# Ledger of designs, part 103: designed miniproteins, single chains, continued (4)

Each design is a single chain, and the fold is of that chain. pLDDT is the mean over its residues in the fold that is shown.

## One batch from the design tools (miniprotein)

Design m15574
Fold by ESMFold2-Fast:
Structure m15574 (fold): chain A 100 residues (1-100)
Amino acid sequence: EREEFERLVREARAELRRALEEALARGENIEFPAPLEFEVGEAEAVVELLLEREREELEALPLEEQRERRREVALRVAEYLEEVEKRPEVARRLRERAER
């Protein structure tokens, strides 16, 4: 269970980084924010990629349940960042954004 979630997070991150590298190779103008903001943005993108894997099921849910599911995934990603990657600052910022 936890191992599968950690694998999904790693795969989502690898996919995001590959997409970024491909965009840079195409000469796209990409804004790089401050390092902390970049890491938080990357974590948010990972949350969206994980939710995209559940898109059909998520779209079938009421709006309130969709919002709750998004929060749950964001909190799980934040826990992974804090416990496994030892990035408590990024985890805190992601949790704050998930409550909005």
Scores: mean pLDDT 74

Design m15575
Fold by ESMFold2-Fast:
Structure m15575 (fold): chain A 70 residues (1-70)
Amino acid sequence: SPLLVQAVRDMAEMIKEGKSLDEIRAHLESVVSPEELGYLMSVVTGILDLKAKDPELADRMIEHVIRRAE
């Protein structure tokens, strides 16, 4: 889905910008279905956990996701 691809990119950019979980959730709620929201928030939590443990690797992965999603 083009909307899901855009949501993934928006999510990655918001994480890179240091947006809170509440801000990311509020944005995703406006663009994806409730079922997709649950899945994406699990991914967000995983990326934030990685960023806390290995910020350089997390930042490279985020940039890759943004580029891949165009």
Scores: mean pLDDT 80

Design m15576
Fold by ESMFold2-Fast:
Structure m15576 (fold): chain A 79 residues (1-79)
Amino acid sequence: SELEKMLKLAEEGLKLVKEGVENKDAELVKKGMEKLLFGQDVSNQQRQQIVQLIENKKFEEALKIAEELYAQVKEKAAA
């Protein structure tokens, strides 16, 4: 199902964000966030804000957003 695909991508995305934050690798954090944002109803403005946050090396804030996005996908998949 579409929700199962989104959950799998979100799990992969969160793992990449965590690895990117640990290694201070902005490109890896971006790749993880793209997977987490797949199929999500997030505005272009919010997506740009997330990218800007990562480019400015605000890794702790990016990780918090990634964990919140993952929790949202998990809730949708569980319903």
Scores: mean pLDDT 82

Design m15577
Fold by ESMFold2-Fast:
Structure m15577 (fold): chain A 110 residues (1-110)
Amino acid sequence: VKLSYLDFIVENTKDLGLTREHILEAYERLEEVSEELREEIRKEILESGLKLEEFVKLSEKEQLELAIKIAKKFIKKKGIKDPITKAQVVLLTIEVLRELVTTEPELFKE
């Protein structure tokens, strides 16, 4: 995730109660996230019904919006309350989704 999109991420996560400071701290602490949580996020992305052909044609902002939407669904499903953990889930969903599109395109077949 590029910090150049920080303001965009903050604006699109206001409903989660996240501030710029929460996103920055989560970015610095992203390495603390367990491999188990990363795999749960990967599964949520795959279960979202994401179409690779449609996703690849989206602008960077539209790709970020979709990733944030998936992250919000996961946060609600898991009942995550901690703002730093919510922010970590948002950032990880963006990174994992971008990685899956490039390394596992077959998983998004229609």
Scores: mean pLDDT 76

Design m15578
Fold by ESMFold2-Fast:
Structure m15578 (fold): chain A 94 residues (1-94)
Amino acid sequence: MSEEEKLKELKLEFTKRLLEAMEKAKSPQEFREQAEKIIEEYLKEAKKLNLSEELLKRIERGVENLRKLVDEAEKNPATLEHLKRLVAHEVRKA
């Protein structure tokens, strides 16, 4: 399996786990805690792949942006609904 294929599988698994956390969390705070763990695991696994430095930096920026959205989603239900739609769309595409 190529490193690009491994990354694609990791991204799909990551987005599925994130969507499940959004649907099953009993509070915005629980969602934030679960999302942070999922994001940490994704970054850890992505760093084990022999990806180019530029691709890894793009992944890290994407994760940083996602963390900001997760923080906003804890405080704003409209942001949570928007994020849920984005993640569900990504899962359907894969």
Scores: mean pLDDT 79

Design m15579
Fold by ESMFold2-Fast:
Structure m15579 (fold): chain A 57 residues (1-57)
Amino acid sequence: PRLEAVVEKLEDVDGKKPTIELAAERARQLLADDPNVVGAAVVETPEGLYVASLREV
């Protein structure tokens, strides 16, 4: 099997900057909604919050 990495940037919600809690919720949703997703992580940078996921293909 091969692993594919997907990185998603979080956008503002209701005019507010995304929180680590929102990023963690997004990561949890990816793990819950797709059985091929074997891992997910929150990445915090000065430019914003990202969610990285690993999918088995």
Scores: mean pLDDT 77

Design m15580
Fold by ESMFold2-Fast:
Structure m15580 (fold): chain A 66 residues (1-66)
Amino acid sequence: IDDIRFAFSQLDKDKDGYISEEEIEEALHTEKTNQLLALYALQADKDKDGQVSLEEFVAMVKARKL
């Protein structure tokens, strides 16, 4: 859904298709909406490689109903 892709793009600052730990930390220091999205991205990183793909983010969002 467009809203989920928009949320992902807000966290994906360098537009590489992944959310890095650095981008998550930056979002945690912004407005509350971005903080919530950053927490969701942290939960989506199942393999703990420090990067969250769009597929992982979408799966987590669908489970949580963002």
Scores: mean pLDDT 68

Design m15581
Fold by ESMFold2-Fast:
Parts: structure tokens; sequence; C-alpha cells
Structure m15581 (fold): chain A 55 residues (1-55)
């Protein structure tokens, strides 16, 4: 399964939009304040895993 890396300015907003669109969170790494810095996601019917990284 291919992994696609996407850098985003607001990972929390991007994550909320992707989850609303049916993407499932596989794992998260958090900043010290509890904000997600890195998130892995998948969606049914998609062959790729998204690797989101906060800029």
Amino acid sequence: MPVETVRVDDIDATLAALEAAGWEVLGRAFLGDGRAAIVHLRRDGEERILHLVQA
C-alpha cells in the first residue's frame, strides 16, 4: 500500500475535514501541548495511506 506524505499548515483542521470525508486515523504523534504533529490515515476504497505532517 503506497504512502503519500502531505505537509499541512493546520493539521487539526485538515484531520477534521478528512475524518468527515471517511478517512480513518491509524496513528498519531502529538506535540507537548496535545496537538497532533504527525497523523496516518486510510479510507475504504483508497489504496494509499496518507502521512500528514504539520509544517
Scores: mean pLDDT 74

Design m15582
Fold by ESMFold2-Fast:
Structure m15582 (fold): chain A 95 residues (1-95)
Amino acid sequence: SDDEIIQQGKITLQQLQSAADRLRDYLLLHGDKLSDEEKEEARRLIDRLLELSTQLTNAIKNKDIDSIKKLIEQGKKLLEEADKLLDRIEKKVAS
């Protein structure tokens, strides 16, 4: 239903924002422990997460169900990339 899609959009939005915040925190606190490649990957993912968050916020506000669906699918793929990087960074920083 449209309501279920809007709720999934809101969940995805929160996940995108959380992932961006966590990546920023690791870069700020532990950048010296990260490779240049990991730092660049993190910066690019932060930018993509924030851009997608803006697009999804607007689609939710406008109740644009077709856009929300597309942005959820894009967000899931980007979150998988971010989660894998966060996992690698967190394990490296905790050691």
Scores: mean pLDDT 88

Design m15583
Fold by ESMFold2-Fast:
Parts: C-alpha cells; structure tokens; sequence
Structure m15583 (fold): chain A 74 residues (1-74)
C-alpha cells in the first residue's frame, strides 16, 4: 500500500540522516522519499542526482549518490 511504502521510505530516510547528516545524506533521504511517490528505481536515481547537484556536489559524487539511492530503495 502507499501508506506502507511511505512508512518504509521515512524509516530509511531517518536511518540515512542518522548515520550521515551531510549533504550526501540529505540527497539520499530525498531520493528515498521521491521513490515512494514515483514507485520507480530509475526516478530515485534521477532525484538523488539532481538533489546532490543542487546541494553543490560535483557530477561524479552526484552519480555515486544516485547509484546508492537506487540500491537502497531496491
């Protein structure tokens, strides 16, 4: 259900922020929540990359964050 997806996404986001409160952690948490809305691993990848870039991470680091986000929501 959507509510269960949201609960899992929030749980994962809290864990990520708790373990890594950096800009990287914020980008990962944002992507986990975005995946719950889109129900799409590829959209989680795209969301994480875009958020990371907007937060000032470079292209290589943004790509790495995006890959990690896609794996976490799998």
Amino acid sequence: SESEKTARAVGLALRVIGDDGSRRGVALASAIVAYSSHDDEEKAFEAAKEVALRLGLDEEEAEEVAKEAAELVK
Scores: mean pLDDT 72

Design m15584
Fold by ESMFold2-Fast:
Structure m15584 (fold): chain A 98 residues (1-98)
Amino acid sequence: AEESRRLAEEVLDYATKVGEKFKDDLEIQINVALIIIGAAVAKLYPTDNPEALEHLRKAVDFVKKAVEAKTKEEAMKYLNEAIEHLQRAFRADDAAAA
């Protein structure tokens, strides 16, 4: 639970930095907003699921890479990867077995 909250906080921090770096880019701002919403949900619903935690770690890595991106295209690629991993983390944490 504590690890998932910490990872969600890191996603939020890096996503905010991406938004500050690309403040005038509407497309990046929309993707940053989606990631911030996802991180907020992850903070409200902490998890100890190993697959969910692994996807949260990948989301952190990708938003961090987006902060370091030199082009809009590179930043967008990393933001889309972060969104994908946030979605996978939520699916992995679903207790409803198929």
Scores: mean pLDDT 84

Design m15585
Fold by ESMFold2-Fast:
Structure m15585 (fold): chain A 68 residues (1-68)
Amino acid sequence: MEEKQFQAYLSGIEFQIRRGNIDGALRIIDQMKRAFPQYSPLLDEIQAAIEAGKLDEALKLIKKLKEL
């Protein structure tokens, strides 16, 4: 159950980034940090990449995190 939810959050963040909805991506990251606080450092790196406009780097980090 939690693994499917984890993947759903990552896919949601990726979808929002690809659509250019940065505010939507950041909201999903905040929700994911609450659901999976153990991944907060990695989610902070994704958030920092998004805030810096490095969307390709954010997508690479998301892909890496999906691969566990």
Scores: mean pLDDT 83

Design m15586
Fold by ESMFold2-Fast:
Structure m15586 (fold): chain A 84 residues (1-84)
Amino acid sequence: EEVERLLKELQRLKENADDEVELVIKIIEDILRENKEDKELTIESLKKILEATKKKGWEKSAKVVEIAIELVELGKIEELLEVL
């Protein structure tokens, strides 16, 4: 249920994405693909992106990163990549 809720919210954010959100999604995809074998490094990298988006006031992008972090923590990297 929680995973389905997160995936639906992410899909909605993606469907309403501007160039900024699309750029952040691309960065998330690159992090996930590069660090697929190291979940802790993936989470740390995503948290740095989250901090950067929050500092810039990119609220929608920050929400996308928060959902990505939660899905990675839940072990749903493949499902996350399918939606991104």
Scores: mean pLDDT 84

Design m15587
Fold by ESMFold2-Fast:
Structure m15587 (fold): chain A 74 residues (1-74)
Amino acid sequence: DEEKKKEIIEKMIERLEEAYDELIKKYEELNKPELAEELRKLKEESIKDIRENTSDEEIEEELEALEAIKKKEA
């Protein structure tokens, strides 16, 4: 069911957006606006790339990678 896959992808993209937004906010708070801007561009590119990949595993891997980056910064 293509519609179901798109719904799942959109929900995972939403989570990915939240993860990126949190990282962007963190870098803005650290007074690193260039990194924040780069993350915004990566966010757009990652979302576009994920829409072309219908694999739930790949999307989950991306989300886990973002969470790992957040933890390493702590």
Scores: mean pLDDT 72

Design m15588
Fold by ESMFold2-Fast:
Structure m15588 (fold): chain A 53 residues (1-53)
Amino acid sequence: DKTFYYVVQEGDTLASISKLIFGNEDHAAVIRKANNITGPIKVGQVLKIPDVK
């Protein structure tokens, strides 16, 4: 599978990052699980964005 990396910016949420990359907020949970995130994301954090259909 193809993987993309994204650096969190000011004001970003997992939902907003999902919308930016996939065009919808439905993949926020997939991003969270792929990065073992249990709480809020931090500016400058590098996120692994898995390839999703």
Scores: mean pLDDT 77

Design m15589
Fold by ESMFold2-Fast:
Structure m15589 (fold): chain A 60 residues (1-60)
Amino acid sequence: KEKEKEEKREETGKEMASRAKTPEAQQQLLTGVPEGLRLIERGVENVAAGRTEEVIARAR
């Protein structure tokens, strides 16, 4: 690929940052992997966000 130097630098920086934060960076990457599951997760998240019970339970 290699279109722009900045693009490649960003990828390299992302890899280095991921290495520094192995546990969290890896989790974040894994979360965005499944596209089909992303659609379902979005739905669940939207429902949870609209759930007053969830919000109240947390605020309690």
Scores: mean pLDDT 53

Design m15590
Fold by ESMFold2-Fast:
Structure m15590 (fold): chain A 115 residues (1-115)
Amino acid sequence: SPEEQRRLALEALEQLRQAGQALLAGDLETARRHLEKARELLAQLPEDDPLRQELLAQLRVLEMARDALENRPSPDQLEEIRRLLRGLILGNDVWIEALERGLLTTEEVQKWQQS
């Protein structure tokens, strides 16, 4: 159902947010678990759902960031990865679409930025 699809997308979005926060904190194992859970939730959405496609793209980028962090980046590379993670989480089209669809509030985004 559309309501069930929205619930799954919201749960996946929350898992992606928590994965991004864990990566910024350097907790790669916590990030891995959240990314795995997001993948499982997104697999339950229809393949033609535009939100599923956008969230899978974000999942892929977060997985790439996790792999980069695991490979012992230099201090300059680490700061660049952190900048990219912050930009992805705050300025990404999927986050904007989620806000427009009522999946996130401005307050939740601001609180997440401050943590």
Scores: mean pLDDT 73

Design m15591
Fold by ESMFold2-Fast:
Structure m15591 (fold): chain A 90 residues (1-90)
Amino acid sequence: SKEEKEKIEKEIVKKIEEMKERLQEALDNNESLENLLKIIEEGRKELEKLLEKLSEYASEKEYNELKEEVEELIKILEESVRKAHAAKQK
């Protein structure tokens, strides 16, 4: 249903926000790059589970578009934490 689809989409947004907050806290605490990347990997797995649930309610096109958007976001976050971590080591 439309309501179930919208609920899952909101949960995906919430998980992305939670992942960003966890990454910022870890960066502020000077955690290792390995731990920062583990936070991203954990978040990716949670997002993949939500996308799988969304696939039951979304068209294949809508699913693929959102999946690509999530994968691009994960790539941007990985690059951002690598750069931020490197900057703190200077």
Scores: mean pLDDT 83

Design m15592
Fold by ESMFold2-Fast:
Structure m15592 (fold): chain A 109 residues (1-109)
Amino acid sequence: EEELREKREKALAHIVRAYRALQEGNVDEAIRHAKEAIEAAKDDPGVKATAYAFLAQAYLKRGEVDKAVELAEESLKLDPRNDIALQVLAEAYEKRGETEKAEELRKRL
């Protein structure tokens, strides 16, 4: 259906922009685009999961480890196999010294 396809295309465009902003170190821009992607993907759990994963990565880059964990867990509720969310959650646990939890998550990759 064209309407659902347009919504997915908008969400994916915001995901690409969020990723690009993260690579450039523009964390605030990455957060903005990830939030727009979540809104655009509200009826698409897979795309929404990826948007939450990039939002989690942005907060992790800001040093907001607990927020990154919460957002990565939201991603995994929507898609338990989201590799980006699993990677972000593992890195967040490593930063907290929870190496055993990080290792368990990496085994799921």
Scores: mean pLDDT 84

Design m15593
Fold by ESMFold2-Fast:
Structure m15593 (fold): chain A 90 residues (1-90)
Amino acid sequence: MGELLKEAIERYLEEAEKAVKEGDEEKATLAASMALEGIKLLAKKGELTPEQAKEFAKRLKKIAKLAKEKGMDETAKILEEAVKEAEKAA
């Protein structure tokens, strides 16, 4: 059960990073939002391990920094919210 949600979050993080690199703010915002909701759900279910939370936070911080550098302020804000949600579980 939790494995499928973890795989979905990983896919959304990959899509968000790709969209930011490609300059696609609409896709980046959507992927970032899906990653945030997935992390919230995984944490609510008690299935987000501290090790996984740290890895998600690290990756989210990297993508958020890149989004800011690209001027994607909304995408960066959503990714920073996802960092806070992940760090609550770490």
Scores: mean pLDDT 84

Design m15594
Fold by ESMFold2-Fast:
Structure m15594 (fold): chain A 103 residues (1-103)
Amino acid sequence: SEVREQILKALEAVALYLMFLEKDEKKRYTFIEILSEGAERVKAAETDEEMYEAFIEALKKVIDELNLTEGQIKGILRIIEKHLPPEAVERVKKAFEEILKSR
């Protein structure tokens, strides 16, 4: 699936971005574990909808667990914009706006 390949590349790009930002080994282990679990859920998903749900849930967990700043969240969104189609980007953007409003 093209959607699966795009989402897996987006997860990989987000992992690299977070690896660059985070120097704490415990936090690095935590987001690698979350994103790896997300990737496995995306690989196991049978529909595009399930793949997007797994992807967004993994991103939400990382943002919450690492207490990412608004600037770091915007950085993740910019990376996603390079890998996903506009419809998927809009879905991620709405999820991120909900997280920021809950703070």
Scores: mean pLDDT 86

Design m15595
Fold by ESMFold2-Fast:
Structure m15595 (fold): chain A 84 residues (1-84)
Amino acid sequence: SRDDAVAVTASSITLAGLHFQTDLLYRQGQITPEQYEQMLKIVDDAAAKMKQLIAQKAPASQIVKVADDAEAQVDAIIAQARAS
């Protein structure tokens, strides 16, 4: 449906934004190489899971949840980096 296509597009933009934010923080020296690798793995794993769910014609809510879970995990690492 149109609503499903919009949700998939928005979720893909969220993952691209997380990748961009991760690269920017690393270039600015705000995260360690280890944190950078962990954050990229979260984004890559989420992208792979989204691709699988799209191929399986899963509900848009499951696709959105993958992007939201990835964002929460990345945000937690950033918060930990800033607290250290």
Scores: mean pLDDT 89

Design m15596
Fold by ESMFold2-Fast:
Structure m15596 (fold): chain A 85 residues (1-85)
Amino acid sequence: SIESVNLYDGPKEVSTVKIKVKASEPTTIEVSVRTPDGVVSPAVKKEVTKEETVITVEFPKQTVSQVRVVATSNPSAILSVSFAE
């Protein structure tokens, strides 16, 4: 499945996305960001296993309106998403 997070206070400068994940089996997490004018970053892929962990994904600092996190093989693996400048 796809989890898309819109920024509540409007577009924000983001350089780091943190995803808390726990998977029952090896799972690939894909992360991308979208700018207000509709430009989407290349997806960053991370593999996670059965342990609860935090994945940190870095992007060039830019104004972001949406963060997209995808875990197609195990949608329940994504527990939370947070982001910072």
Scores: mean pLDDT 71

Design m15597
Fold by ESMFold2-Fast:
Structure m15597 (fold): chain A 76 residues (1-76)
Amino acid sequence: PRSGLASTKAALDAAKTGDGVESARKGRDEALREGDPATGRASLESGLKSHEEGKTAEETGLDAGVAGNREALRQE
């Protein structure tokens, strides 16, 4: 129960601040080095949008986890 919520929070925090944004920025920087900044810009924007959508899905999962944990603690 508590550990499950902690794992969900850790995943949400990683998605919020972590690898998705870094990957999008790295892709942009690589495209700029190759002389294709328009493609790099589009890739960065798409990556950031996908990252935000993933974060929202994880927030929804966290809310469901909190509700389930509260129910389990009340019964046990």
Scores: mean pLDDT 60

Design m15598
Fold by ESMFold2-Fast:
Structure m15598 (fold): chain A 87 residues (1-87)
Amino acid sequence: MSLEELRERFLELLEEAKPSLSEEEYTKLDTALAVWYSAYEAGDLASARAALDSLRRLVERNKASLSPELYERLMELIEELERATAE
């Protein structure tokens, strides 16, 4: 899966999660994903890694608000984003 496809898939899951999240939490997740993508495109892997760390922590913090299926799929995509960023 391409980097853009991984980003789009994460956005799709985030939209599915939207009714279960506060507007503030949704915005934080969306922002962290955008920061990761921008940093990766710029070749700033340190900032990209920091953004993924923030994204993972935000998903973990919202675990109780998410369905188990949605939480697992978001975490799996974060692992894929981490691998793509490492390569």
Scores: mean pLDDT 83

Design m15599
Fold by ESMFold2-Fast:
Structure m15599 (fold): chain A 56 residues (1-56)
Amino acid sequence: MLVRALKDALGADGSVIKKGDILEVVREYPDGTVEVRSLKTGARALIGKEDLEEIP
């Protein structure tokens, strides 16, 4: 599933995910946290579900 970042975030490796970047959902957690991977950089991050927009 593809999602768009609604705000800037830091990846686990310290790389920057920018608002508007397209991300691949790797895993969803029951607490509302989503593990994503940047299609642009390959960076992984944990982002709150509220800060992501689903792409149709």
Scores: mean pLDDT 79

Design m15600
Fold by ESMFold2-Fast:
Structure m15600 (fold): chain A 86 residues (1-86)
Amino acid sequence: SEVEKLIEEAKKLPVTPEIERIMKELGISLEQAKVLYLFLEREELDLKTVKLIREIFGEKAEEAIKYILDHLIERGVELLREAVLK
């Protein structure tokens, strides 16, 4: 399954301060935090990704989606600021 493959891929990630922060901020498991970090690194929030997040995070899916969306928006604004204001 896509979920199983994604979790196994995420398990290969080292525990970083960013992953620990995600885990604490969202109140999710270490495995879920690693999965979320994988999506952040891939900068993906398409329909397939949303479906996978809903399946993996359950009741925390909306918080996880919002976290990724906020990160992508913030990154986009920062890049726009660097390009337009410099």
Scores: mean pLDDT 79

Design m15601
Fold by ESMFold2-Fast:
Structure m15601 (fold): chain A 98 residues (1-98)
Amino acid sequence: DLVGRFREALLKHGVPEDLVDRIAALLADESLTFREFLVRSLRLAGASEAQARADADSFINTYLLDPSEGDLPARTVLETRPQLIEPIAEMIAAAYRE
């Protein structure tokens, strides 16, 4: 279960359960792109809009071979590339820690 795996990664990195629930709920939106998912997750964790956008773009350029994959649905990207779950959770946890 993608949602369960993502929740476990966030909890492991110290993100509180209420925030984990709000972030995980974003994955229920099948229209949400991977880029939008990262930006909204970082915003929920406390990042500014500018910082969330910069961090999301940096993540996409670092971890995706083709940055246009950032425009694919978040669930599709994470289901095909589950190795991205841990780095995403680490990035979100870092934003939550200030």
Scores: mean pLDDT 86

Design m15602
Fold by ESMFold2-Fast:
Structure m15602 (fold): chain A 63 residues (1-63)
Amino acid sequence: GLRISLREAAERFGISVGTVRRIARELAAQGLAELEGDHVVLRDLAGLLAFGRRLQEASEAAR
């Protein structure tokens, strides 16, 4: 699976690490991601697309 740093995602999308962690936790509850410390693990395309979409929406809402 793809392993992404919460900090790097936050920096790239211009949102807080807390926001990225909340998104990762919500997707983990849906079986679309795994939250491991300061990283999110995405095992399939559905999880990757959902994570990217949620980050983009959060980025747009922060502007």
Scores: mean pLDDT 84

Design m15603
Fold by ESMFold2-Fast:
Structure m15603 (fold): chain A 72 residues (1-72)
Amino acid sequence: MSAIQELNKAHNDLVSTLNQLAAKNPSLAAKLSQWIANLDAIKKKVSKDPEEAKDFTEMLKEAKERVEAELA
């Protein structure tokens, strides 16, 4: 996969996990929505540079594993 395709997948996976967390804890919903919007903005910026996209993809994967551990 290209760096951009990997970025898109990691971003979609994390956003899905964050939406599940928001559904389970509605008190966090507003904060999580703002964070999701911020992640989308960063993704659009880093998608113009393959090295930045790769680094951000790894951060997204780590964040997803962390959130999944808290959901379990």
Scores: mean pLDDT 81

Design m15604
Fold by ESMFold2-Fast:
Structure m15604 (fold): chain A 95 residues (1-95)
Amino acid sequence: ESEKLVLMLKGYLVVKEAIREFRRTAEEEPELRDLAQKYIDEVEQALKNGDIEKALEIAAKGSRELAERSTDPEVARRHREIGELAEKILKELKE
């Protein structure tokens, strides 16, 4: 029981980090602005609904797409790392 609460908290923190990086991409890469904003809106709706698993799914998907489309290798690396962490926590929560 306590372990699941710790995973949910870790998931929430990873989702918040994903939103931060999505906002940075929207500000710094105009060509990705609409895509980043779409994922921010979808993640924030999942969080509003209390659905941390859905928020992690969207964060992982958005992070993967932004990593693939980013022209900055440092930005792409940060998105990839966040996406991988979101997928890992999501798998642990579904078990």
Scores: mean pLDDT 86

Design m15605
Fold by ESMFold2-Fast:
Structure m15605 (fold): chain A 80 residues (1-80)
Amino acid sequence: SREIRYLGRAAANYLRMEGVRRKDKELQELADRIEAHLAKDPNDVEGLIQLLEEGEAVAKERGIESLAKFLSSLRKVLEE
């Protein structure tokens, strides 16, 4: 759906931006994985939720509270 693609792209963009700014390859690779997932199976909600959970965990480990909260909010929309 357009909503799934929109939310996934928003997540990938934020992860990419923080990854580039911080020179954090793991955040950049998570953005790549989300983009690849959306290209391969844009309707696989469960797979996107898993990627958002991974991104949230990494953001929390890095202390990027804004990113962690953003990804958590997107995940909750997809879980409804």
Scores: mean pLDDT 87

Design m15606
Fold by ESMFold2-Fast:
Structure m15606 (fold): chain A 70 residues (1-70)
Amino acid sequence: MGKELDSLVKDGLMTREQADAAMAELEAIKAEGDAQLNASKTDEERTQVELATEERIDKLFNDAVDKAES
């Protein structure tokens, strides 16, 4: 993600401030995911947390690309 955001900024499709905001949100999503994984007591809970975290990261990236294309 970081390299992709830097490329969008370099190509003029996104501002540095937008890229920095997306990176901060990515770090928050990862931190929340890690905390939930540490609190998870079953393999099912861990799998659900992992899938939810990946979905949030994918959404963040897609939203960043959509804004860059707009």
Scores: mean pLDDT 77

Design m15607
Fold by ESMFold2-Fast:
Structure m15607 (fold): chain A 83 residues (1-83)
Amino acid sequence: MIDPDDERARLLYLAEQYSKDGKLTKEDLIRLIKETPGFFGVPLEKAEEFANELLKKYDKDGSGYITKEEFQKLIDELLKRRP
């Protein structure tokens, strides 16, 4: 099994590499989901749908991106919701 702490560190690393100015666009989120399908628990064909749900939840001002800080919060929330 993938360790949740190791997966969190990996996701934060990838988010930092993909983001510009600390911002993750929908395309960046789709890439992260596709590269870590075991963490998000979604099939590749649902990656775009899931990215839209993340934006809806964390993009409170409708900017079309999630900040690095908001991404850290979403990872922590997903780890708490693992069965």
Scores: mean pLDDT 72

Design m15608
Fold by ESMFold2-Fast:
Structure m15608 (fold): chain A 70 residues (1-70)
Amino acid sequence: DLEKAVKAAEAAVKEGLTLSEAIYRLSELAAQTKDPAVKKIIGDIMSTAAREKLTVEELYKLMKAELEKA
């Protein structure tokens, strides 16, 4: 569920987690998700964040934007 991924990203921002820690938490959610479309969205955002070396706040904004489009 995209909503759970957005909440996890928000929690990562509030806790001051590193990008690697935030990505790890999202990967756990992706593994638990049964919807392949949601898995792909989480995976694509994780890959983009790692490749572009985004901040955790930027990762959260990307996740929130995908939820708002869905």
Scores: mean pLDDT 81

